Designed miniproteins, single chains, continued (4). Designs and how they scored, part 11

Each design is a single chain, and the fold is of that chain. pLDDT is the mean over its residues in the fold that is shown.

## One batch from the design tools (miniprotein)

Design m12353
Fold by ESMFold2-Fast:
Structure m12353 (fold): chain A 87 residues (1-87)
Amino acid sequence: MNLEKIIADLEKTVDELIEKYGLPEEDRERVRAFLKRQIEELKKTYEEVKDLPDREASLKLTAAVLRAIGDLIDEIFRLKKEHEKEK
C-alpha cells in the first residue's frame, strides 16, 4: 500500500463528507486542521510498521487508516452538534 495513495483517498473522503453535511467555512477549516494532524499520525504509523512483515504491516496500517476515518467522522458530527446546540 502506498502512503501517498492512502493520504489522497483520506483527503477525498473528508472533502466528500464536508460537502454531504454542508459544514460552514469555519468548521471546514477546523476539519481540515484535524485531517492534517491525522495525516501526521498516519505517517508516523507507516514509519513504525514499514519494517514489519508485509501482512502485519498492511493489517496495522489498514487499522490506523480506519481509526483515522472514524476519528474524522466523529469530529465532523461533533462540530455539527455544537452548531445545532446554539439554536
Scores: mean pLDDT 77

Design m12354
Fold by ESMFold2-Fast:
Formats: C-alpha cells, sequence, structure tokens
Structure m12354 (fold): chain A 97 residues (1-97)
C-alpha cells in the first residue's frame, strides 16, 4: 500500500532529522544566551533565556516523539485494516464459489 509506504518514509525522515534539528536548536539557544550576556552583562537574564530555550527544546523534542508515536500507531492501524479487508475479500470469493 502506498499509504503505508508513505507513513514509513515520513517516520524514517523524522527520526533521521530529529538529532540535527535538536542539536541546531541547542546551539542557537546557547548562542542567544551568550549574546544576551555579552550585550547586557546580566548573568541572571542570560540564565533565564537559556532555561526558556531548554524548555522550548524539550517541548519540540516531545512533539517530534509524539508525532513518531502517532505515525507508528497509524502504521499498525493501516496494517490491521489492510489485513481485515483482505480476509473479507477472500471470504467473499470463497462464498461466491
Amino acid sequence: SEFLKQIKEWKKAVEEKKPTIIDRMKAEGDRLAEEIYRLTGDKELAEKVRKEMEQRIAESEKNIDDFIKKLNSSVEEAKKTIEDQRKRFEKELADAA
């Protein structure tokens, strides 16, 4: 099934890209915190920015993981639907003979 293949390809793409996305977000968060400290000299403000970025990164990671979980559930549901449809079709063919 094209739908099942597409879901598997989306899952693979998300799983493969997740580390790069998270690493990029972490690097950007560190850069922003350092820049704030450089411009203001305010360590407390820089630390608040770092913690806010860490929270947003954690939320993004959770959203990615939730999406992967949803794709996994969709794959299993699609497999079951296809198998159930196949069994019904085989039964209808047998009943028609």
Scores: mean pLDDT 80

Design m12355
Fold by ESMFold2-Fast:
Order: C-alpha cells, then structure tokens, then sequence
Structure m12355 (fold): chain A 60 residues (1-60)
C-alpha cells in the first residue's frame, strides 16, 4: 500500500496521466468507487497538484 501510494505521487509529480491512473487502480483496487472518482476526475482534468494533496491526505 505504501509503495503504491508512492508510485501514484511520483506519477502525479511527473504529470503522467496514464501512469497516475494505473497507480491509482493498484492503490484503490479493493476500495469503493467513491474513494477513486474524485482522484480520477482531478487527474483527467490535469489538476495534479490538487490530486497529490488528496492522496497525501488519504489514510486507506
């Protein structure tokens, strides 16, 4: 879980949409869709800084 979170943060810092979505799927694989949807929306909108803040605030 820690490693998947770091992969997601690294992808967000690199502004890699495909990498961020892939890392998000790994991190939140077993979580309900409502935990994933806000992050997906931010990543697709290119709001990587806000997405990174939400990831750092999440405690799965």
Amino acid sequence: MESERQELLDALRARDVDGALRALDRLLRDEPPEWRQPLVDLIRAGDFDHAAELVEAYEP
Scores: mean pLDDT 74

Design m12356
Fold by ESMFold2-Fast:
Structure m12356 (fold): chain A 97 residues (1-97)
Amino acid sequence: SEIEELEKKVEETKKKLEEISKKEIKNEEEYIKAMLEIAEVTNPVLKEIAKKLKELQKKVAEGDEEAKEQIEKLKELKKELEEERDKTEKELVEKIE
């Protein structure tokens, strides 16, 4: 299912964020590079979730009640990914100072 594929992408992105959080930050250039890597791994997945949410919202408006459950699951996945992104960014900021 497309929702299960997005769930797998979120879990893989969380693993990538964990690896980024483990990087040694020696200078401002490495910090900027690590912040760009967070955006590069996170933004495509967040965009896919946002696109699917818009499609499902249209289906709900057309009377598809099953789409409501899928929307709630995607909202949870989006929140989890955004929280892991924010946590990783905070860990990188703490490493520079």
Scores: mean pLDDT 87

Design m12357
Fold by ESMFold2-Fast:
Structure m12357 (fold): chain A 68 residues (1-68)
Amino acid sequence: MSEEQIKELRELARKMVEIGLRLGVPPEQAVQAVKTNIQSIMDQEKVPQDEKDKLLEELEKEITELLK
């Protein structure tokens, strides 16, 4: 994936969490749902495992900071 696509996925993940929270979804559940969706997208795109791990780590950090 390109750097631009990675940045877009991070922004999308943040927006999805915010929307979920606004709809009354518990924070823990919202985070899990977003992670599952992003992981599914990367799986379909056949992203290398090392790139998946890095992107998921960055997304988890961004989402965690959003909730604190």
Scores: mean pLDDT 75

Design m12358
Fold by ESMFold2-Fast:
Structure m12358 (fold): chain A 92 residues (1-92)
Amino acid sequence: SVVKTPVELIVDSPPEEALKIILENPDQVGPSLLLDAVSQLYEQGKSLSEEERKEVAEVLKKQGEELGMSVEELIELAKKYKVPEELIKLLE
């Protein structure tokens, strides 16, 4: 009876599906949800391809920029979510 918001769909979804929803709706969510989805994916023993890491890094940079975050603040946030070093390097 209620249309789910992108945030509700992301929270209710497994990490792989959450990542897809975020990448389809990057302007609807902040970087924390994307970082959480990536962190959970790696925690499940899965990994992003090189091209997927580039896409995620570009979306994170844009989301951080739109929130007025510095590159240093975005990198600190990524480290708090324990995303892989290869992704953190792409944020520099």
Scores: mean pLDDT 80

Design m12359
Fold by ESMFold2-Fast:
Structure m12359 (fold): chain A 88 residues (1-88)
Amino acid sequence: MEEKVRLVQEFREAIRPLLPYVFDKSNLLKLLDEMIEKHKDNPEVVSLLQELKDEIENTVPVEVSPRTSAITYTSVLLQLIGLELDLE
């Protein structure tokens, strides 16, 4: 549970500089691939990242401003996976 929250926080921080490109999912998928490679020695984290990648591939960001889209999308992914964000 706590590992999932930390992973999401890391994901949010990694997406933040990509906000101008949030309309292109390829940048988000590449970021997730890099995070999977970085955490490949932790199978639980790899499974969580793979689930996030699958959700991103199958779900597009809704109608939001560029600065809020990454945060909104991340919160939707966590809700869908059955997690809750401590942050907005």
Scores: mean pLDDT 58

Design m12360
Fold by ESMFold2-Fast:
Structure m12360 (fold): chain A 94 residues (1-94)
Amino acid sequence: SDQQVDDQINQLDRSVQQFQVQMQQIQNDDSLSDDQKISQSRRISDEVMGIINDSVRLINNTTDQDVRNRYNNQVIDNMTRMNDIMTQFSQSVS
């Protein structure tokens, strides 16, 4: 249902916002080695990727093409934000 997709996209939006905060916290933690930072970043990235995959599956069940296109654009926007965060993080670690 559209409500189920809306709830999933809202969860994705919140997860990407939390991901940015968590990645900045990991990046700024001087007590962690680069290997530890990478390990922790991968764990939280995997969680967000799971939410992205769940979102795509729900969108694919939508029969209205215009509604599906709108939701796909929101997923693409979130993936772009995630990639930008990951790129910035990668530049901060060796």
Scores: mean pLDDT 86

Design m12361
Fold by ESMFold2-Fast:
Structure m12361 (fold): chain A 66 residues (1-66)
Amino acid sequence: MSYQQLFEESREYLRRRAEEEGMDLSDEVIEAEARQVADLMARQPELTPGQAADELERRRAEELRR
């Protein structure tokens, strides 16, 4: 699976998640998050888009607390 495929899958996943959560996020925000999720999945191919998104959120939140 190429980075382009990982990005597209991540973008579609995040878009659907935002829609189901009732979050009206812009395409730019979704795409920026999808790039980070795709980057993480490229480094850790065992992660699904959902797992990668959750892991990225945890790491980002923890880093911002310091």
Scores: mean pLDDT 77

Design m12362
Fold by ESMFold2-Fast:
Structure m12362 (fold): chain A 74 residues (1-74)
Amino acid sequence: SMESQLRYIETLIAILKKEALELIEQGVPLEEILKMIERGKEQLKKLYPELSELIDEKTEEVKKEVIEAYKKAQ
């Protein structure tokens, strides 16, 4: 169902954010972390094109949080 797809996508995006934050702690450059997020976004949009706008919105928020976390770690 659409509700099941929404829940699954939200879970995958939450995992993507967790992985990005762990990469900051490991000293991975911000540019590489943002590329990882972009690849994840593209893969999700290919699997669920009907939810492209939601995926864009949620991944943009993840990028903002990751950038803020990176700045605080410096």
Scores: mean pLDDT 86

Design m12363
Fold by ESMFold2-Fast:
Structure m12363 (fold): chain A 102 residues (1-102)
Amino acid sequence: MELEELKAKLFEKQSEIGARIRDLVARLEAQGLLDQVPDFEVRPLTPEEIRALKERIEKLNPDDPEGQIEALRLYLQIQNTLAEALRSGDLEKLKAVLEALE
C-alpha cells in the first residue's frame, strides 16, 4: 500500500471515529453527564491495545450512561493514537494502526 493511499484510509477512519465521538458528546451533554467523564491519560496505543479497546466498545451498552462514558473514553484514546500515527509519517506504524482498526 502506498503512503498516500494508507493516509487516505486512516483519515477516513479518523472521520468515522470523530463522528462517533461527536454523537457520544452530544448524548452525554443532553443528559447533563459530560462532566462525569473522568480525567484519563491519553497515550499512543499498540495495535493489540487498539483491538482490545474495539472489542470492549462492542460489548458496551449504548443506552447505558456508564457505557456511553466508557465508549467516549475508549474512542478518544483510539483517536489520539490515529493522530499520533498520522503525524509520525511512519509507513509501518500507519499500516499496523489501520490493520488494528479493521
Scores: mean pLDDT 80

Design m12364
Fold by ESMFold2-Fast:
Structure m12364 (fold): chain A 100 residues (1-100)
Amino acid sequence: HMTEEERRKEVERIVDELVAYLKEHPDATPDEILERAGRLAEERGVSPETLSDIFTIVSLLLAALRRGMTVEEAREFAKKLGLSDYEIELLVRGLEALRQ
């Protein structure tokens, strides 16, 4: 129903909100962040496919943070898992924002 551009903007908005939340709440658990992602997606009426993309990006962001990955290591990890260039860009932007 959404255009691909509109879908990408919704993914970006939700990911950016979750990154901002993580920056203020660094001790938040992965479960708390994923629950917040689900609520934001529901409030914005995003499709299950869009929610799946958000969960993929956020889960990898949380994994990269837990493992202390550099931006370059996170890029290689995401590429090996088959993420698109767009998803990798959002992941990297989130990591950079969380580095203070």
Scores: mean pLDDT 81

Design m12365
Fold by ESMFold2-Fast:
Structure m12365 (fold): chain A 89 residues (1-89)
Amino acid sequence: SPVLEELKKAPPPYVDGKSVVEIAEEITKEALAAAGVPEDVPFVGDRGKILSAALATALMLPVEGVPPEKYREAIAEAVQEQLDAALAA
């Protein structure tokens, strides 16, 4: 992934002992499961597109000065927006 290669140029940003990639993956998985679409269930949208939006949001957020809860909330909002768009299509 081009995004992951950019992260290797500097120390990966960490929030609450987890990398921003791990946080984005966890939030995406939890949101899909909450919507009734765990990994083994067919989904009308693109799971990769939802994860990409979560990763993009995570990488754009400042790690310094942002509480972990607010960081997670912003990523969750981005994931939910993509889910709502996919379910509306």
Scores: mean pLDDT 68

Design m12366
Fold by ESMFold2-Fast:
Structure m12366 (fold): chain A 98 residues (1-98)
Amino acid sequence: KELEDEINLAMARMAVAVGDDETALKMARELLKSESVEIRVEAVELIGRTETPEGVRLLGEALKDPSPEVREKALEQLRELSRSSDPETAEAAREALA
C-alpha cells in the first residue's frame, strides 16, 4: 500500500511538472485517502502546487482531515494560494479561509 501511494505520488508530481493539473488533482484526491499521514501531507503540498480553484476545493476537504499535521499543511497552502497571481484561485482560497 505504501509502495502504491509512493508510485501515485511520483506520477502526480510528473503530472504537475508537465502542466497536467487534471491528472495531478485526480491522483492527489486518491492520495488524500491514504492511511499514511506523511503521504496525505505530501498530497496537500502537491495540490497547492497546481494553483487551481479545483485544488482549493480539495484543500478545503483536507481541513477536515483527522490529523492536525494534514490540517495545518492545508491551511498553509490555502494562505499561499490566497495570494496567487491567478484571480480565480486566489478568490477561491480566500473564500475557503473565511
Scores: mean pLDDT 84

Design m12367
Fold by ESMFold2-Fast:
Structure m12367 (fold): chain A 76 residues (1-76)
Amino acid sequence: MEEKVRRAYELARRLLLEGRAATDEEAKELEPLEKLLEAGKLEEERLELLRELGRAVGERRGVAEEEVEAAIAAFL
């Protein structure tokens, strides 16, 4: 993975596992991951899960740990 995408992914995972909303600075750090989702090179189902992951972080939604792990597994 590109270094920026890897950092964004690790940040997204950490924020969801900790149940914290992203700060403005952290939201910018997540941009490379969002661009990867928008590029549309993944299957629709995986794109939907990853978009939900990003939305949960950005919108401060509570996401169950099981849903986080499922979304991460679908991305990898």
Scores: mean pLDDT 61

Design m12368
Fold by ESMFold2-Fast:
Structure m12368 (fold): chain A 58 residues (1-58)
Amino acid sequence: APAGREGGRAAAEAETPEAAAEAGSRGGLQSHKDYTGEEAEEGERQAVRGHIRGASGL
């Protein structure tokens, strides 16, 4: 539904889970300390812009 996508949801469903999995895949020992909510949140924002733009470019 495009009326509720705004952008964050599209990337969050595809990008955010992958970003979190990447940090966890390393063991989450030190990656979690660096990939804290702020890092993951910023990464999602960057992905949202790239994803939205790519999708809109048909």
Scores: mean pLDDT 50

Design m12369
Fold by ESMFold2-Fast:
Structure m12369 (fold): chain A 93 residues (1-93)
Amino acid sequence: SLEELQKKLEELRKRMEDLARQAEKLRDSDPRKAAEYARRLAEVGREMIELLKQLPPSPEVEEQLKELETGIRSAEAAAEILRMIADGKELPV
């Protein structure tokens, strides 16, 4: 139902916020764990995209999808960099 879809979208949004906070908190002290949270953030973001696609098409939904796709790519890039730091690998310059 639409009500259940909206509740799920709100829950996913809160989970993304929590994952982003955890990644930020652990960035310097535990980059491996920070990378894990950043990767989970991207995964939850992809789930949110699939649910948003179930809403009636609108300019607002399309803009939110574009912003979310950009955010997911950024989170995945951050996760890879953090993982490289955790593994003691040289960062690409």
Scores: mean pLDDT 83

Design m12370
Fold by ESMFold2-Fast:
Structure m12370 (fold): chain A 90 residues (1-90)
Amino acid sequence: VEELLDEIHENMLKNATSDEEKELHERFYELMRKALKYARDVLGLSDEELRQLLEKLIAIYGKIRVEAEKNGLSTEEIYKRFEEEVKKLL
């Protein structure tokens, strides 16, 4: 699961068009790493459940990015919204 997350992170950084977008992707990656670690270490999720959680987190981030494009959300607002959605899943 960590290897998949690392690959996704690398691809996101390669496609970033600004330093601000790169910073957002870094913050997203760190939040996802913490969420997966918490889910494994505290909630006792299996590798299958962690993979499903990762897929849900990626889908949520994509949804937030689409919403941000439509509504002109700031980088900080995008991050806070994602953080709130992560908390709902845990």
Scores: mean pLDDT 78

Design m12371
Fold by ESMFold2-Fast:
Structure m12371 (fold): chain A 81 residues (1-81)
Amino acid sequence: NIDEIIDELSKLIGNDLRKLKKKIEDFIKSTGESAQKYLAKGILALLNNDLKSAIEYFEKALELDPNNAIAKEALEKLKSL
C-alpha cells in the first residue's frame, strides 16, 4: 500500500540527510581554518534551519576568500530575507 511506501521513503530520506550531514561534519573536523571550512559550516547550518549561523559562517568564508562566488551568492540571498 502507498502508506507503507511513504513510511519507507521517509526513513530513507532521513537516513540520506543524516549521512550527508555526517560527511559535512567529518569534513569540518578534518579541515583546518579556511574559507572551505566556513562554507561547510554555513551549509550545515542551513540544513539545520539556522539562518543566523549560516549568515555568520558565510561572512567568515568571504572574509578569508573575498572572491569565493559560492559564499558571496549565498550571503546575498540570505541577507535578502
Scores: mean pLDDT 78

Design m12372
Fold by ESMFold2-Fast:
Structure m12372 (fold): chain A 82 residues (1-82)
Amino acid sequence: SMSDIQRQRDDIIQQFDRMIQQARDMIPSASPSDQDTLNGMIIRGQNTIDRIRQGQMTISQAQQIYQYVQDVIGQIQQRISS
Protein backbone atom coordinates (compact mmCIF):
# COMPACT_ATOMS: atom_id res chain seq x y z
CA SER A 1 0.00 0.00 0.00
CA MET A 2 0.98 3.68 -0.22
CA SER A 3 1.16 3.83 3.59
CA ASP A 4 3.51 0.81 3.65
CA ILE A 5 5.78 2.48 1.05
CA GLN A 6 5.80 5.74 3.06
CA ARG A 7 6.69 3.81 6.24
CA GLN A 8 9.51 1.97 4.44
CA ARG A 9 10.84 5.32 3.13
CA ASP A 10 10.72 6.86 6.62
CA ASP A 11 12.45 3.77 8.09
CA ILE A 12 15.33 3.80 5.57
CA ILE A 13 15.79 7.59 5.97
CA GLN A 14 16.00 7.11 9.77
CA GLN A 15 18.53 4.30 9.28
CA PHE A 16 20.68 6.56 7.05
CA ASP A 17 20.48 9.43 9.60
CA ARG A 18 21.74 7.10 12.37
CA MET A 19 24.52 5.75 10.14
CA ILE A 20 25.63 9.27 9.15
CA GLN A 21 25.79 10.25 12.84
CA GLN A 22 27.81 7.08 13.61
CA ALA A 23 30.25 7.97 10.80
CA ARG A 24 30.64 11.54 12.14
CA ASP A 25 31.34 10.19 15.65
CA MET A 26 34.08 7.92 14.23
CA ILE A 27 36.00 10.69 12.41
CA PRO A 28 38.19 11.86 15.38
CA SER A 29 39.40 8.25 15.97
CA ALA A 30 40.01 7.35 12.29
CA SER A 31 43.22 7.59 10.24
CA PRO A 32 43.42 10.51 7.75
CA SER A 33 42.59 8.18 4.81
CA ASP A 34 39.63 6.66 6.71
CA GLN A 35 38.44 10.19 7.64
CA ASP A 36 38.30 11.02 3.90
CA THR A 37 36.35 7.79 3.27
CA LEU A 38 33.93 8.56 6.16
CA ASN A 39 33.31 12.08 4.79
CA GLY A 40 32.58 10.53 1.38
CA MET A 41 30.13 8.06 2.95
CA ILE A 42 28.40 10.90 4.86
CA ILE A 43 27.94 12.84 1.58
CA ARG A 44 26.63 9.70 -0.18
CA GLY A 45 24.20 9.05 2.69
CA GLN A 46 22.89 12.65 2.65
CA ASN A 47 22.44 12.55 -1.15
CA THR A 48 20.59 9.23 -0.85
CA ILE A 49 18.18 10.68 1.78
CA ASP A 50 17.51 13.67 -0.50
CA ARG A 51 16.81 11.42 -3.51
CA ILE A 52 14.44 9.21 -1.46
CA ARG A 53 12.55 12.28 -0.20
CA GLN A 54 12.23 13.62 -3.77
CA GLY A 55 10.93 10.25 -5.05
CA GLN A 56 13.99 9.87 -7.33
CA MET A 57 15.04 6.51 -5.85
CA THR A 58 13.28 3.21 -5.11
CA ILE A 59 13.41 1.59 -1.65
CA SER A 60 15.41 -1.31 -3.15
CA GLN A 61 18.02 1.08 -4.61
CA ALA A 62 18.27 2.89 -1.26
CA GLN A 63 18.72 -0.43 0.58
CA GLN A 64 21.58 -1.42 -1.78
CA ILE A 65 23.34 1.91 -1.12
CA TYR A 66 22.69 1.51 2.63
CA GLN A 67 24.34 -1.95 2.66
CA TYR A 68 27.37 -0.65 0.77
CA VAL A 69 27.84 2.40 3.03
CA GLN A 70 27.25 0.31 6.20
CA ASP A 71 29.88 -2.23 5.07
CA VAL A 72 32.47 0.53 4.46
CA ILE A 73 31.75 2.22 7.81
CA GLY A 74 31.85 -1.20 9.55
CA GLN A 75 35.31 -1.92 8.10
CA ILE A 76 36.61 1.41 9.43
CA GLN A 77 35.01 0.75 12.85
CA GLN A 78 36.88 -2.59 13.03
CA ARG A 79 40.19 -0.78 12.32
CA ILE A 80 39.47 1.82 15.03
CA SER A 81 38.65 -0.99 17.52
CA SER A 82 41.88 -2.91 16.76
Scores: mean pLDDT 89

Design m12373
Fold by ESMFold2-Fast:
Structure m12373 (fold): chain A 67 residues (1-67)
Amino acid sequence: MIEENKLVTQLLIALSKGDYETAEKLANEIKDETLQKAALQAIEDAKKGASLRDVAKKMMEALAKVS
């Protein structure tokens, strides 16, 4: 759905700013269970120092499976 695309985009923007609180709130608004789990994992990976590029790639791959 178009809402999932918007939530993922906003979440990636929040992660790019280091705003993990906003990213976690956005992840919890995702209704698709697989995409929500991918979003929460992406946030944890980012907190552990994973590159934003790698985190974004995983999120976009998860989004592509549900769009």
Scores: mean pLDDT 79

Design m12374
Fold by ESMFold2-Fast:
Structure m12374 (fold): chain A 94 residues (1-94)
Amino acid sequence: MTLEELEQRRAEIQQRILEEAERNSDKIDAEIRRVLTRIVLGAELSDEDIAILTDFFNRYSSDPEGLIADLQEYVELAKQEDALVIKDAVNRSL
């Protein structure tokens, strides 16, 4: 998978999470807003951030299993992106 393909897939998952949040906008508190802001900024999610979103999806989503799977994929893709950037930097140095 290319870096562009990883970025595109993360953007698709981010959009789906944000659309679910918008549907449940009356249920968004300060903690959920903080975690959603981190997703929008492409920041690394902590275990606490993942737990907050997982609880939100379980309470208010019509498809909690699908969204939890999307969230887990988002975290995994972020790790793959970091690894690919490091590999690229090493290859350019030698």
Scores: mean pLDDT 78

Design m12375
Fold by ESMFold2-Fast:
Structure m12375 (fold): chain A 61 residues (1-61)
Amino acid sequence: SAKEAYELALELAKKAKDKKQAMQRGYDAAKQSYLDGLASSQDAGMAAGKAARQAVTGEKA
């Protein structure tokens, strides 16, 4: 799901230790969730947006 993809992206961000890379990972994970689950583009976009925002601001959730 989109939520699972964004949670995975946050975990990857911790391991990468690079905000730009974390944002890219979040986007890729949300896009993959969209393709695999046929999630709406809106749902995938929201997940990517949350992952990117958290990667930049340092918020956990």
Scores: mean pLDDT 67

Design m12376
Fold by ESMFold2-Fast:
Structure m12376 (fold): chain A 97 residues (1-97)
Amino acid sequence: MRMEITASVTAPKEDLEEAKKKIEEFLERFEELAREVGVDHLEVLPIKVTEVGGKMQVTGTMFVEGSEAQLRELARRVEEAAKEIGLDAVAVNFREA
């Protein structure tokens, strides 16, 4: 089973470095949680920065492969970590391998 996670923070241009640090902290926490859960495969895409309506949107995207039970537990922990860090949005999508 495959899971795609997308996390984003939107901030004024002057706060871009703080937004990047939040996404970097989230990606670091995500990699630790994925290792603890014991997923089969982990891929982290380069952080994307996009200007939207005069603000900067920082996006992190990750793909993981594992059992349904592993990925559901990882999703739960990832949602908790995102809330703790104060991310604006996290989307979790499950796909068949």
Scores: mean pLDDT 82

Design m12377
Fold by ESMFold2-Fast:
Structure m12377 (fold): chain A 81 residues (1-81)
Amino acid sequence: GREKLAEVQRLLDKALEAVKNGDIETAEEYIKKAREVADSIEDPVLRRSARAMILDVEAQLYEAKGDKEKAERYRQEALRL
């Protein structure tokens, strides 16, 4: 399960780089791939950790898109996991 968590982290690092560069479409593609990998994690604790990481990155993506309401919502969801 740790290998999949590491892959989620790698994909999210690429998504964050894309967000910083203003490449929203590329960021969304990496986040989508990260979610697919996270959903395949069998360990529920590692899956929850992966989901929290994804939600934090999605919050940053929505901030970059100017959607402050969705950004705040996703940040709050990440803190609850």
Scores: mean pLDDT 86

Design m12378
Fold by ESMFold2-Fast:
Order: structure tokens, then sequence, then C-alpha cells
Structure m12378 (fold): chain A 68 residues (1-68)
């Protein structure tokens, strides 16, 4: 089994870290891994925009994808 770990960090007027772990029976292909990263970045952007709207200031969002 392989675990894909997605870490989303928020910085600025709101600070926080979200860690998502997804277990796979087989190692993801490069295409699947790229799709995971793209999806995570889209979700992170939406969450960052929602937080920025709430706080009235821009929130910095960083996404890291790791395979374990």
Amino acid sequence: MTTVVVTIEFRGPFEGVVVLEHELEEPPSEEQLAAYEAAARRMAAQLGDSRSARTGAPVEVTVTVEVR
C-alpha cells in the first residue's frame, strides 16, 4: 500500500494546516499523481478565497503532495 499525503497551509490573517491522507493499494501513476496535485490546488484556492473574503485580507495558500 502507498499513502498520498496532501498538506495545505494557510498563512496571513488566518493561519492553519490541513493534512489529508489517502491510502492506495498500488503506487499512483505520474498522471494520477498530477491529477491529485491539480485537484488539491483547486480546492486550496477555493478555501483560500473563502477565507480571504471573510477576513478582508489576502490569505496565502501552499499545497504540498507527498507519496509515502
Scores: mean pLDDT 72

Design m12379
Fold by ESMFold2-Fast:
Structure m12379 (fold): chain A 100 residues (1-100)
Amino acid sequence: SSLEEEIEKLLEEAGRLVLEIYLRAEHAGRLTDAARELVRLFGEAVRAFREKNYEEAIRKLEEAIRLAREIARQWPELRELTERFIEVARRTIELIKEKM
């Protein structure tokens, strides 16, 4: 459906932001465990969405948002990336709610 296509586009955009956060963390040797956990949570959200487990997808995106806020708090230089991720993730949650 067009709604599913739009959600997949937002997940792709969010995934690029998560990857950028991860690569910066690995390169700097900072918050690498938190960045890996962000990748894991986001991956679980994508899997849940594709399995049509929308409630779990929303839950995992909300967990990823909380972790992104914590990364920004501990490393303010990543704030722009984490804020963009949070914005995209929140838009994704709202569209997934329309599928429920």
Scores: mean pLDDT 90

Design m12380
Fold by ESMFold2-Fast:
Structure m12380 (fold): chain A 73 residues (1-73)
Amino acid sequence: SILSLRLTPEERERLLAQADELVEKAIQYAKEGNFSKAASYATAAALLYTMAGDVERAKEAIEKVNKEIEKVK
């Protein structure tokens, strides 16, 4: 793991849920053309996924938000 964070199952679920919410906000900002906020929320989500030990979801979150940005350009 990139981060050796020791989490309870409840803490991990909470981080994943928060990360999911941040991805939804990033997508909403991307659709509104607010690319700065979209990038900020996507980065925050990726950090939370990584802290939860889910590097793949972190990568997918960045890619998903970038795809939404490209649709608006």
Scores: mean pLDDT 83

Design m12381
Fold by ESMFold2-Fast:
Structure m12381 (fold): chain A 70 residues (1-70)
Amino acid sequence: ALERMVEVGESLGLAPELARSIYDGLVAQTGREPSDEEIENLARAAKAGLDASAASRAEGAAARGGFFEK
């Protein structure tokens, strides 16, 4: 559930608002409530995606794709 996503996200150092956005993206993608394993996998992937996005932002690159954007 959403609360589980926020909890897992916080354990990885993600902001609660970001964890909620990631959860909303996963629900939109799957059309259902995600499992605990899916939540954990997505939270870890999101953390990696944020690190990559931060690197791209630091370089001021033109090409940015969001982790849960199309």
Scores: mean pLDDT 67

Design m12382
Fold by ESMFold2-Fast:
Structure m12382 (fold): chain A 93 residues (1-93)
Amino acid sequence: MKEIEEKIKKLISELIELYEKESDIEEINKVLEELFNILTNEYGVEEKKAKAIISVIHILILQGSSEEEIFEKLKEYLEKSFEELLKIREELA
């Protein structure tokens, strides 16, 4: 699904740009919602796990991770359990 991967990369890039510009939380939340919908609808991820993935990605963006690094981590996180994602989130915070 190259088109879905390209969409995710675009959303990650857009999130990084919104955070760098100190954009409104409403704009950031809209992009996060689109990412959540791709994870749940296209990848079949359960809602709690998708929210955990998004939380970790949010931390990575705030830490200055690149679009490429975040996309690679997202692919890794799709294969992780919810409990493993919570541990990763705590370790990054």
Scores: mean pLDDT 81

Design m12383
Fold by ESMFold2-Fast:
Structure m12383 (fold): chain A 90 residues (1-90)
Amino acid sequence: KKKIIEAETEFSVLLIAASVALRLGDGEAAAEYLRKAAELIEEKFPDDELGQKAAELFREAAEAAEAGDLERARELAKKGVELFNEAARK
């Protein structure tokens, strides 16, 4: 299914970009990428409980990144990735 493949690719790119931004200390850029990742999950997988929980973690990570708490943002983003990967491997 083309839409799922495109969403997975876009999601991976956003997560890589967010990870790089967090490592470089760019909280604003990290927050932007994390919010886009959450929005993508909410749009493409609205009925996936684990996916929605992952999106919530990415939104919280984005808020932490904007507040300058990059350690918390990284931890929340990591949990979001782990949860989304769990949802993908049912």
Scores: mean pLDDT 78

Design m12384
Fold by ESMFold2-Fast:
Structure m12384 (fold): chain A 74 residues (1-74)
Amino acid sequence: DDDQRQQQIQDLQQSYQSAYDSALQSLQNGDSPQQAFQNARQASLQTAQQLGSPGVLSDEDLRRIVQQSQQQVS
């Protein structure tokens, strides 16, 4: 029970990291925040598929990731 929840949390953390890295790279390459959002979304979905995880990041989580990435490149 708790082990399954722990795995889901870890999977979500990996998806978060993938989304963050993708957004940061997009912004560093001169992409718009909108493009960074789309790239982060795709990266998180690909990571979730690779992990076999049903957990996906929400649009709100992705927006926060993009905003955080913008602070790093600004």
Scores: mean pLDDT 79

Design m12385
Fold by ESMFold2-Fast:
Structure m12385 (fold): chain A 81 residues (1-81)
Amino acid sequence: SAEEEEMEKRLRERYREAVRADPALSAELQEALAEAIEALENGEPVPAEVARTILAQLSPEAQAALNARAEAIYAELEAQA
């Protein structure tokens, strides 16, 4: 539905902002994650070089923190709807 599409758009926009502003992530990792999110948003495959950068540099702790951040953003958007 149009309401679900709008919610997904807001979730993706807020998640990209959170990734770009995260001081725990290297500049290379911030860029790679932002590019991966943009590719997925456009229905395109994530470039192999971007995927390699994420796999090589994303620590388990950073991955857990990003997962928690995504869940928090989703919950906040649901509460505002």
Scores: mean pLDDT 75

Design m12386
Fold by ESMFold2-Fast:
Structure m12386 (fold): chain A 111 residues (1-111)
Amino acid sequence: DPARRAEEQRRLEVLLLRAEGLVETLIEGDSSLTPEEKERKLAEVLEELRRAQERGGDAILAVLDKVIEERRSGGPLPSPETIESFRKALRDAVRNATPEQVAALRADMER
């Protein structure tokens, strides 16, 4: 079904955009890294997320979980409640995303 395939691709795009924003926040907040190390790490993880997109949503989430675990040594992580709230927002965005919402999310993420 072409319509179903298009909807699944749209949901993956929303998940990727939200994962990219969280990764940027986590890396920028890592007090153990120099600015140069942050730029290198961000570029590496964003490339890994783009590769994961080809494998599907579970692969994107696995990259995100890995970054959260690696970030643990670099200072305080967001509270478990904040992380769960974010995960809920990701699930809700994926479930109900329209093309217009994907475009709006992308614009917000580029700020």
Scores: mean pLDDT 67

